# Designed miniproteins, single chains, part 100

Each design is a single chain, and the fold is of that chain. pLDDT is the mean over its residues in the fold that is shown.

## One batch from the design tools (miniprotein)

Design m3695
Fold by ESMFold2-Fast:
Structure m3695 (fold): chain A 62 residues (1-62)
Amino acid sequence: SMADEIAAEAAAFIREHADTLSPEELKQLLYERFGEKLRKLTPEEADRATAGIAAAMQEAFA
């Protein structure tokens, strides 16, 4: 699904930048890069994509 693709792209972006950016900076860049795509999803798909992004952030900074 488009939500799964957005989450996967965001997870790759997180892994690429986790060593050089703070969690706060990375979260801001994620909103700038993926916010428009998320806005085009249904609420249910947006929730799914957001949950995937949140999980990737937790894994990268745990």
Scores: mean pLDDT 83

Design m3696
Fold by ESMFold2-Fast:
Structure m3696 (fold): chain A 90 residues (1-90)
Amino acid sequence: VGIAGGAEAEALDETRARLTLTAGPGGGAGGAVTAAAEGAAAAGVGFTGVDGEGDEDRATLLIEGTGGSTGEAAGRAAVEGARRGGEAAA
């Protein structure tokens, strides 16, 4: 049983959303970012970049999609990222 981190998804418009992830104590933000990006891809959107690739405690991921459901995809990615953040602890 891991400690879940935090994640917050925010839709900027129909094709963009911002996802902010905070890894829990002992968790790594890199894992959370990867999980979030994978969740976004599964929802049919991509991501433009990762701000905080060098940060172990928190990361901000900018999600870019096409088709107008980016906000929902970002929400899904946030849930996955928060869960994975806790698993990155070793």
Scores: mean pLDDT 53

Design m3697
Fold by ESMFold2-Fast:
Structure m3697 (fold): chain A 49 residues (1-49)
Amino acid sequence: QQDQILQLYIQSQNYIGRALGLIGKGGTQEEVQKKLDEGDRLYQQAQQL
């Protein structure tokens, strides 16, 4: 389970990084929000394990 938790945190960080990249490149608010929501979902999932 600890390895799974670590992988979920890494995936969450990757989605947050993509959201930040979209902000820097002038991405839409909806695209940014979707990436942030995906990252948050993975983070919440890691905390439930």
Scores: mean pLDDT 79

Design m3698
Fold by ESMFold2-Fast:
Structure m3698 (fold): chain A 75 residues (1-75)
Amino acid sequence: AEEEARELLERLAELLVEAARALAAGDEARAAELLEEARRLGEELERLREAAEAVYPEVYEKYEPALKEALAAVA
């Protein structure tokens, strides 16, 4: 369960980084596609909420630098 939640969280983090980069590049259509995929993964993660919460700090630490970089570009 935790391994499944970790894989889904890592995929979600990757999609969010890519979506933020697409927004920074002005590719609104690509960002919308990526955010829709992220939304579907988020719904799946709600079923595994406790397992996701347990692994969230590790996934966040791994992806935080890329997310900060991408989000800074869209500010």
Scores: mean pLDDT 78

Design m3699
Fold by ESMFold2-Fast:
Structure m3699 (fold): chain A 68 residues (1-68)
Amino acid sequence: MLSREQLLARIRADPRATPAEVAAFEELLGVTSGEQADQLEARLKADPAFRAANGRAVRLLIEWARQQ
């Protein structure tokens, strides 16, 4: 199991992560639950721009939330 802080450290350590992706991940960490993971997954499917900008960070967050 990873803590929220360990997940944030992991995304920050990814050399392909943009500052925008890190900021979005930090914001979402404060509100993520299993229900919110389902909402984020739905948004990734419905919003191509959101997926392009945040897809990597949001997918990692969805996986983490579903393990809680």
Scores: mean pLDDT 67

Design m3700
Fold by ESMFold2-Fast:
Structure m3700 (fold): chain A 72 residues (1-72)
Amino acid sequence: SLEEAEKKYEEGLKAKAEGKYEEAAKHFLDSAILYKELGKYDEALRAAFEAIDAYEKAGKLDEARNAFKPLN
């Protein structure tokens, strides 16, 4: 649902603010997948870029590179 996608994005922002970058990345990736399923491609792409940035900050470069795979 749209509400679920928005909630996951908010959970990502909260985790990011707390320096929990790996947790933030997972929430942003979940949000991106949900937005894509709803046809909200601009929001999905924004969430996916947030996930990539968060994985990079967590030092998870392989996960960052693969973050777009679930969206294809």
Scores: mean pLDDT 84

Design m3701
Fold by ESMFold2-Fast:
Structure m3701 (fold): chain A 64 residues (1-64)
Amino acid sequence: MAAIATRILSLLLENPGARYSARELAERLGVSQAAVSRALNLLEEAGLVERDERTGKYGLGALL
């Protein structure tokens, strides 16, 4: 779990303005969408990523 969360954060930090769906992240990282969704929930609870409710896409949290 932690490894996937770290890889997601690294991707978002390389492109701070970019936003990705769980599907797009799963495709880029070569992992299941379920594993990505679990990591995204953890990161969102920690304030490290935010979901845009209108688009359903994730980006860097306001704390970063």
Scores: mean pLDDT 78

Design m3702
Fold by ESMFold2-Fast:
Formats: C-alpha cells, sequence, structure tokens
Structure m3702 (fold): chain A 76 residues (1-76)
C-alpha cells in the first residue's frame, strides 16, 4: 500500500504542478519550475506530468516534454 500511495501522491503532485505552471506567462520561469518538480518525481509522476503538458502553450509544453523525457531516460 505504501508503494501505491507514493505513486498516487507523485501523480497528483505532477498534475498540480502543470496546473500551476499554466497560470504563468513566462516560458522560461514555467520550464524552470517544472524541471525542479520533475527532479522530485517517480517515473509514474513523470508520465503523469507528460500527459498534463497539453494544457500549456505549445512552446512551453515542448520544452517541458524534453525535460521529462530526459529525466525518464536517466532513471533507467
Amino acid sequence: MQEQIDRDIDEALALMAVAIASLSKDTEETVEFLERVAKQLSPAGLEAMKEGLDILDPETAERARKIVDERLAELK
């Protein structure tokens, strides 16, 4: 159960981070914020973040997607 709870929390954190990021108009600030959050997420959280990126503007979403993909590659 601890593993399931940790996964659910990471997914919720990832989605909340993307929602908060969507309120910013500064692409650089938004990308830096998402990169900082991504460093704290499990693979499940990173996948959830990637799914949520579509609510962001295309430029910010693409930059954040590259960060998430690179982080996922680093984890194994």
Scores: mean pLDDT 77

Design m3703
Fold by ESMFold2-Fast:
Structure m3703 (fold): chain A 84 residues (1-84)
Amino acid sequence: EKVEEGKKYLQKGVDAYVAGNYEEAARNFEKAAKLFEEVDPNSPLAESAYYLLGIAYRKLGDTEKAEEYFKKANEIRKKRLEQA
């Protein structure tokens, strides 16, 4: 349920991003990231959602938030790869 709900928010975020609606994209990517993180903190879906959230904030000119979300996505990836 939470994974499917997260995927719906992820798609809404992508649709908003492609339309140039970066604040709406960021809101939807954040909802997706939180849902994926609740299921598995180290999931590839959570990583992707946080990375896309960083891209959306960069488009909004919020460099500090963009860097924080890119860092979070990178930490999720590192934790997953270190366990492989």
Scores: mean pLDDT 86

Design m3704
Fold by ESMFold2-Fast:
Structure m3704 (fold): chain A 64 residues (1-64)
Amino acid sequence: TLEDLSRWPREVQQARLESLRGIQEELRRLLERARRDGDRETERTLEEVLRSVEEAIRLLREAM
């Protein structure tokens, strides 16, 4: 929860944020490739995962 995230050491919060941003960037590359290849099922799955990662980043930022 947001309350639990706010209790994490700042160093852990920052490291997690950087990790999530790295995952976000990799997912965007995979999504671009899936779109180029016409893999609609993979594209849809990657878009859903990307939304989850972006939400996690938003919540972590709010907890910091």
Scores: mean pLDDT 83

Design m3705
Fold by ESMFold2-Fast:
Structure m3705 (fold): chain A 79 residues (1-79)
Amino acid sequence: AVEPLVKALKHESELVRAAAAVALGKIGDERAVEPLVKALKDESAVVRVAAYGALKEIQEKGSGKTKEAAEKALEELKK
């Protein structure tokens, strides 16, 4: 379920936050895009890398608005 994983992105443990980001990327739900963009600014490098990978996976496997949102987020990182 997407909602518990989005909440897990705010967990105290960096390992739980990173695991939640990876799982959200595999699910590819639009509701995960904005939380994953925020996770790109996480204090932990492990979480930031996981969030970037998740957004890239959503971009590659997603469609419509979900793919467009992930593409836009990744484009902003190049500027």
Scores: mean pLDDT 80

Design m3706
Fold by ESMFold2-Fast:
Structure m3706 (fold): chain A 75 residues (1-75)
Amino acid sequence: AEATLPADYVVAVLTDDGHLKVYRVSTDGTYKLLYEGEVDVPTTLSKVRKLPASASDEEIERTAKELFEEVKAQA
């Protein structure tokens, strides 16, 4: 395994205009943008949440943190 820390989670946010942003969120609440790009079709990632294209970076970051909380609760 490339990642040794089981505490880190990867969540994705998809906007209505087809932009995908992927974040790594650590258990201490820190997060990093790993990937940002356009997708032609909806992703099959189970940890994806859709936001309007007008969503601010702040809203996207908030949504990524909320997805982390949901993943943490599910695990």
Scores: mean pLDDT 59

Design m3708
Fold by ESMFold2-Fast:
Structure m3708 (fold): chain A 66 residues (1-66)
Amino acid sequence: LSEELEREIDRALAEMAIAVLRQLEKNGVKLSKEAQELIDKAERYLKEGNFEEALRYAMEALKKAS
């Protein structure tokens, strides 16, 4: 994979993971403070264009939500 394609995949996966976490909250799932903090970090990295870190934090948040 090219670096550009890998970056786009990381962005898409991070966005999907965050969307899943937001949907869990809307459905009444109470996320821990740790999971919420990880979601906040993932969103921050997405806004900064650091998609690799955004995905990493979003995946950690999903693990904490499970």
Scores: mean pLDDT 83

Design m3709
Fold by ESMFold2-Fast:
Structure m3709 (fold): chain A 87 residues (1-87)
Amino acid sequence: EEEKKRIEMRIEILRGVVESFRAMIESLKKLQEKVLEKKEKEVKTEEEKEELEKEKKEVEEEIKKLEELLKKREKETEEEIKKLEEE
């Protein structure tokens, strides 16, 4: 019973870490979107418009990379949990 409680606690921690990571990425996405929207309203020149478009692409790529990292981490955590549940 003691061993079962230790395994359950470990699984809870692992799931909690993944959920926290997901929540952080979601918050980052919303913040970046809000910042870009605000900058878009302040753009007055063609040069500023080109700079903003470049920044948007960089942000999109960064978000995509973070989402891919999250998916990998979720899979790894799921495998680890499954392994713990079997033992």
Scores: mean pLDDT 77

Design m3710
Fold by ESMFold2-Fast:
Parts: C-alpha cells; structure tokens; sequence
Structure m3710 (fold): chain A 86 residues (1-86)
C-alpha cells in the first residue's frame, strides 16, 4: 500500500495527537489549509485508513484505524531501515 507524502503526514499527525483529531487541528499542526487537509482525510477515509466519528458536541473527528496504524508502521520501518543503511 503506497501512501503519498501528504497522506503519510496526515496519518502521522493523527497518531501524534493520540489517534483522533479534527481537520482544523490537523491543518494547524501541518501548516496546511483546512480544505487541503479535508481532501486528504476524505481519501484516507475512502481507503479505510481513518474513520469519521461525531463527538458529543457535534464536532467531526477523524480516528486512526488499525489499517491506518499498520500503514504508518510499515512506512516508519522502511524509513528506519533506510537511515540505518546510510
């Protein structure tokens, strides 16, 4: 499964925020427009890498799925192997 750099950055940001985040929090953390982050989140949701949930106040949250965590772990492992080989 190939993650684009932007998709990987969004998944990493969700993980750093404890596995759940709003599009606004992700936009602030990544320094990207919320519209750009929302488009990336829709693609990740379509791939089953994040799940959209509604909080008690009606806020839309995006949760990292087990598939999303696995994709991030595979990417981190590949990066670490490249760094150790250098």
Amino acid sequence: MALSPREAAVLEAIAELGGVATAAELAERLGQPQSTVSRTLRRLEARGLVERVVGPDGTTLYRLTPAGSAALEARVRARLEAERAA
Scores: mean pLDDT 78

Design m3711
Fold by ESMFold2-Fast:
Structure m3711 (fold): chain A 84 residues (1-84)
Amino acid sequence: SRAEELEKKAEEARKQGNYEEAIELYEQAALEAYREGDFARAYELAAEGNRIAAEKFRSQGNDELAELALRRAREYEALARALA
């Protein structure tokens, strides 16, 4: 699916340290999963994007934004579990 293609591209961007690109691609993958009717998958992808954002913020020394991003990721993970 298009969501799977975007997720794969996001994973590649993350491995290369391109955090901004990875976050944008995970957001696009989440929206495509939502359009495909896979709401649990959409929230899982949104959570992953927020975990990458947390890694980026922590690497920049911004612990407050990193903790906020991790909280958002946990909230999305909880929503995904509720829909699975």
Scores: mean pLDDT 88

Design m3712
Fold by ESMFold2-Fast:
Structure m3712 (fold): chain A 54 residues (1-54)
Amino acid sequence: DQLKQQQDQLEQQVIDASKKYLEALKKGEEEAAKMQKKAGDLMNQLKQTQKQLQ
């Protein structure tokens, strides 16, 4: 099931991106903004995939 594998990968990427976002907050605003955007995009993709599965 391709959607299941995609969901697992996206979930892991969201976790990783969230951790990087917190680290970037200590390193600067520009880096934090980029990581926050990536985490948001991944979360939206995860939610959309979950809706399609249900």
Scores: mean pLDDT 80

Design m3713
Fold by ESMFold2-Fast:
Structure m3713 (fold): chain A 97 residues (1-97)
Amino acid sequence: ALEEANRLVEEIYPKVLEELRKRLEGQVSDEQIEAAAEYAAWLTAELVMRGVPLEEAFKIALDEAIEAAKTYSVEELHNRAVAARLRLVGVAIEKEL
């Protein structure tokens, strides 16, 4: 259910934000760290919905978000978070049909 994915994002966001701040503070802006954390949280939820174990999904999403934060603008990071959410919604709909 989409509600379960939203709750997972709420739980993962502060954890990934803390890890990204530890790794990137002083290297990129706070806005980039926050946008990358949002991307990582939704990517984690997408991977879990696809059947990846939570611990592995979190690690994959965190590693991706670290590289993305150094490479992309805040706008591009926000667009990637939206794309991950849309892919997750698509997977959730497909499982209910």
Scores: mean pLDDT 84

Design m3714
Fold by ESMFold2-Fast:
Structure m3714 (fold): chain A 61 residues (1-61)
Amino acid sequence: SEVSKILAEAKKELSKEFSQEEINKVFPAMRDLIEQLVAAGESASEAVEKAVEHAKKLLGK
């Protein structure tokens, strides 16, 4: 699905700075945000950027 593709790209970006355990901790929040952004008609690239930014804020970055 589109959501799964965007989520995979966001995880790939986060893996540059965060462990798998940290990424898994914010996974539900990222998925929820991506589903909302896709439903709102956001582009895949913008959805990835917003999901990564949100996850970094949750992880204290």
Scores: mean pLDDT 81

Design m3715
Fold by ESMFold2-Fast:
Structure m3715 (fold): chain A 68 residues (1-68)
Amino acid sequence: SPALEEGQRALAAGDYETAIRHYTQAIQEDPSQRAEALRNMARAYRALGDEETAAEYLAQAQKLRQQQ
């Protein structure tokens, strides 16, 4: 997914808000990317100091991986 790749590039650059936008788009375009996108969004939210949202997204990503 181009959106997932763009999100990963933004995350690596420290552009956390841009990363979150791209990951949100990736989830909407390709549900199979949801677990990966949510895990990376959790990382971005944690970097922004939003630990509550980060924990919620990480829990969702972990649940999706278990349900394969």
Scores: mean pLDDT 84

Design m3716
Fold by ESMFold2-Fast:
Structure m3716 (fold): chain A 64 residues (1-64)
Amino acid sequence: MRELAERLLEKAREAVEKGDILSAWAYVTGLAALYVAAKSAGHPDAEEVRRLLDEAIRLLNEAE
């Protein structure tokens, strides 16, 4: 689960760099859904996924 979350963060970062804000939002949304699923299942990676989600949200907010 964490590896998938890391991939989503990386894709979001790349989308922001390219100015593709819609794709960046899609990846952040996917990461949020992954966090909800991990938390609901009691997955040990839930806290790590949340941290990656927070990083992705910050990245998107810093995009001009």
Scores: mean pLDDT 81

Design m3717
Fold by ESMFold2-Fast:
Structure m3717 (fold): chain A 57 residues (1-57)
Amino acid sequence: SLAVAKALMMKEGGLSEEQAETVVAMVEAGHSAREIAEALGISEKFAAGMKKAVLTL
């Protein structure tokens, strides 16, 4: 679920609730991991992990 993905991004990723919401919105809009990484100033690998969590949960 989106709630589980958001909770994981906040707990494991150290993201704020607003940043986690932004990741979810960007994934749903079809943005790539590199685009998410650029928007949040995080690594592409980390962004790819969060994108996978949103799509899987």
Scores: mean pLDDT 77

Design m3718
Fold by ESMFold2-Fast:
Structure m3718 (fold): chain A 50 residues (1-50)
Amino acid sequence: GHLQEGLDHLVAEDYEGAIKHFQEALAVDPQNELARALLAIARERKAIAA
């Protein structure tokens, strides 16, 4: 699923890929707290890594 795909990208430090997959998870389930938290983490990591 999109959550697992996002996590795989996050671990690989592909923050853009992680953001995309977590956004897809939220498109399917907007109330998914885990996807929302992971999206915030991925965005923060991308900003720091830039």
Scores: mean pLDDT 82

Design m3719
Fold by ESMFold2-Fast:
Structure m3719 (fold): chain A 65 residues (1-65)
Amino acid sequence: EAEKIKEEAKKAIEAGDTEKAKKYIDELAKLKDADSLWEVGKYAAKLGKPELASYAYRKAGEAAR
């Protein structure tokens, strides 16, 4: 499940669908999957989406507790 949500988040980021990307990032946060959130954040940063990268990194830090 987490792998599929991570894949969907990456696709939304590639498509420029910020709302959909945030939805999937929130789903990963509910699962407490810090590793996937960190990967999504790095991916967003590589694609020049700093707002989404920051959002995902913040959720990753919260989930890692």
Scores: mean pLDDT 81

Design m3720
Fold by ESMFold2-Fast:
Structure m3720 (fold): chain A 79 residues (1-79)
Amino acid sequence: PKELSIKDFLVKKLGLSESTAEKLAKELEELGYTLDDLERALKAQVWEQGDAAAEVLADPKKAKELVEKAMERLKEAKA
């Protein structure tokens, strides 16, 4: 469903822990980003990294790093 919360997306789709997902979701929401913004930034990051991103998503620690890089892209786009 397209109406997943950012936290639910991070937990269910990226395998992050609930505590990590809550922290990242709160930071994104406080900065005014939506789930759509995060998905676009992740898609751009995956596109740039190619097949390597699929391996990263198999590990929750690496998935967290991918999300943090996507957040950096969002901040750069608005700055």
Scores: mean pLDDT 70

Design m3722
Fold by ESMFold2-Fast:
Structure m3722 (fold): chain A 58 residues (1-58)
Amino acid sequence: SGEEAARLAREGAELMRSGDPASRAQGAELLKEAGELARKAGVMEDPEFVEASEEAGG
């Protein structure tokens, strides 16, 4: 769902911002999954998801 995609994107963005290499790797995977869920749900333009993705650099 859009809510789930936004949640995963925020979690991924937080991990990416940590600076810890292991956390950044997990963050990248979560962002990838969030993007796929957002595409399937048609919510790529959801403000929460967009904000989280932009904060993570994508």
Scores: mean pLDDT 72

Design m3723
Fold by ESMFold2-Fast:
Structure m3723 (fold): chain A 89 residues (1-89)
Amino acid sequence: MAKLLDEGRTSLWVEVDGKKYLIEIEIKVYEVGDKLVFEFTAKAYDENGNLVGEAKGKLVLPKSTSQEEIDEKLLKKIEELIEELKKKV
């Protein structure tokens, strides 16, 4: 049984080879037993609003994980997804 705890979105502009792309990242946080499951959907849009890239990620942590460690691992995962999208555009 999975319980949705939280949902968030963030967005940033990146430049690849002189072109600008909007990256939107959706994060969903589920409680699954003794674990927290973070599901990431990252999408890249060109300057005209066309979807040009997509990446998905998942992070599983114990519910006992400190907020500081959660924040560090979330930031690292977001950075990994951004770099993956930059390679696809």
Scores: mean pLDDT 83

Design m3724
Fold by ESMFold2-Fast:
Structure m3724 (fold): chain A 57 residues (1-57)
Amino acid sequence: SELEAIKAQNKAELEKTLEDAKKWLEEVTKKDPSKEPEAKAGLEKLKKAIQDSLKLM
């Protein structure tokens, strides 16, 4: 149905956002390794938020 197509598109957008965030955090930690623990914590929070959002879809 159209609703399932919209859900699939939203899921793909959220997954792309997570991948883009991972790449951004890798760039930040390359420049400043001291930020690695904070970057990993932030990524884990974002991953959980995206997974929680997908459960509602």
Scores: mean pLDDT 77

Design m3725
Fold by ESMFold2-Fast:
Structure m3725 (fold): chain A 52 residues (1-52)
Amino acid sequence: KKKEEEELKKRLEEIYKKTPNSFARQAIRVELEGKFDEEIERWKKEYDELKK
């Protein structure tokens, strides 16, 4: 869905800014492999849970 793509980009940008840890490195690596979308979806859930 189009809205999900926009949300993923926002989450990604925040992850790179706030969480420059191994998780961020892993997300970049998955992007190169072509499975970026799946990892980002898992990441946004973890990030949201950490905040809430």
Scores: mean pLDDT 61

Design m3726
Fold by ESMFold2-Fast:
Structure m3726 (fold): chain A 114 residues (1-114)
Amino acid sequence: SEVEALAKTLLYFLGVEGVVPDVDLLLEALELAIKAGLDLAKVTRLTPESDPEDIRKLASVFGVLADKRGLDRKAVAEEVRRLGKEYGVPEEVIEIVVDGILNPDPEIAEKALK
């Protein structure tokens, strides 16, 4: 499903081992991150141990991407929770990602949609 593909692509950006991203969603997420003014050097080196603010900014990009793809943000957040637990992502990190998807940073959303 596209919801699963988007969730996997987000986990791939978090450096989660064994996750295969969707290439089209990966490229679109990078384009939106560039538009939003995110530091690509940070975005491409994110891990679950990264700064919570940087993780939340990436999650905000994926919330915007879900909207652009006509996907329910809640469905994407639930899928991230399911897969995040399956791949052993810490619960605290999963919560930051889920919040970022459901409640994207307004500055990131505005810049990404411009």
Scores: mean pLDDT 87

Design m3727
Fold by ESMFold2-Fast:
Structure m3727 (fold): chain A 62 residues (1-62)
Amino acid sequence: SMEIQKLKDKAEEYRANAEALEEALRSNTDMDEDTKELMRRALEESRRLYEELEKKKKELEE
């Protein structure tokens, strides 16, 4: 259904964002501490939102 597809697309977006943030944090050793903290918080939020949408998607698919 369109609703399941939208949830899948949004979950994938958050997953991709989380992967990009993890890569940036791992690769940019010269990043200042304030920027690292902001990126770490964004990473945690993206992971949380991904898990919430994945759970909702599974509930709708069952």
Scores: mean pLDDT 81

Design m3728
Fold by ESMFold2-Fast:
Structure m3728 (fold): chain A 64 residues (1-64)
Amino acid sequence: GAREAALAAALAEGFSPEEAEKVVEGAIELVRELGPERARQLLIQQGFSPATADAIVAAAEALL
């Protein structure tokens, strides 16, 4: 599902499974608080690729 795709994207960036889960949970909260565009920009500022940021934000939107 969308959560599994976001976890796979985070793992591809070099995060551990535990870190990947925290990233996805944090992205859900960021999308809830700031909306998808601002959440995407913050993830890119944290060092995620645009493609990975897009996957994480899309998963967060699907889980809201």
Scores: mean pLDDT 79

Design m3729
Fold by ESMFold2-Fast:
Structure m3729 (fold): chain A 73 residues (1-73)
Amino acid sequence: SLKEAFEEFKKLLEEAIKAAEAGDFEKAEELLKKAKELLEELLSRTPPSPELEELEKLYKEAEEKIKEIKKKQ
């Protein structure tokens, strides 16, 4: 379901951030890529919604956080 896809997306972002915080940037990049692919599929198949905008925002925040963690290492 769409709700299950949204939960999977959020889980991928959370795991990506955790991997980056642990110094596993290869895993963080892989998880972030999976989240990006899921987001792009959702954007192509789902009408615009506040929930979908929130997922785009969460992705950007996660990407920026991972970049910041990597830069400070």
Scores: mean pLDDT 82

Design m3730
Fold by ESMFold2-Fast:
Structure m3730 (fold): chain A 61 residues (1-61)
Amino acid sequence: GITDLLVRASLENDVTISKEEGRKIVEALENGDYETALELLEKIFGKETGEKLLKEMVEAL
């Protein structure tokens, strides 16, 4: 699921995601708010990784 993908991405990229940040990303994706989801992912993972993760997460919905 999306949560499992976020956990894997955080471990692979050596970044920390707070419970609140993870919740906001999942909520944005479930609501179709891809702009907010992308902004959060880019802020945490960087632009290139954030864009790639958004695509993978949308495909997993």
Scores: mean pLDDT 83

Design m3731
Fold by ESMFold2-Fast:
Structure m3731 (fold): chain A 94 residues (1-94)
Amino acid sequence: MTEEQIEKFNELVDKVTELLTEAARAVRQAKKAYEINPEEAKSLYDKAVELARQAVEVARKLYEETGDFAKPVYEQAVRAAERLVEEAKKILEK
């Protein structure tokens, strides 16, 4: 892998981590808010799902640009997004 690709890799990995961290935080906030304000909780879950989708998209771009070096990051982002979407769906179905 080239030095330029490593720099690009690190930047996009940080972006994926930030988006997933924000999504997870939004899910936690939604869980707490659900008993007090279901409308606010739904908005926070919708935000979490959107952030998770953005993380997968960034991870996919990283995989396409850097190849096998990004495969674990992409797989982790997909798995994290699936978990967040499942959790959001369960709350929205209430």
Scores: mean pLDDT 77

Design m3732
Fold by ESMFold2-Fast:
Structure m3732 (fold): chain A 56 residues (1-56)
Amino acid sequence: MEEELKKEIEEEIKKFYPNASLEDVLSGDPYRQRLAEIESNKDKNEEAKKLLEKYK
């Protein structure tokens, strides 16, 4: 589940920034903190849903 969530985030990032690496996007504190919170949060499914809806 956690690996799938990380891949979903990476694919969303690549969808909008095809030439950017995950590390480049995560170099910013907000993105890095968000990813860590999503992975450690017990309600990560809800966070993943909100993230996906943001990109719709």
Scores: mean pLDDT 55

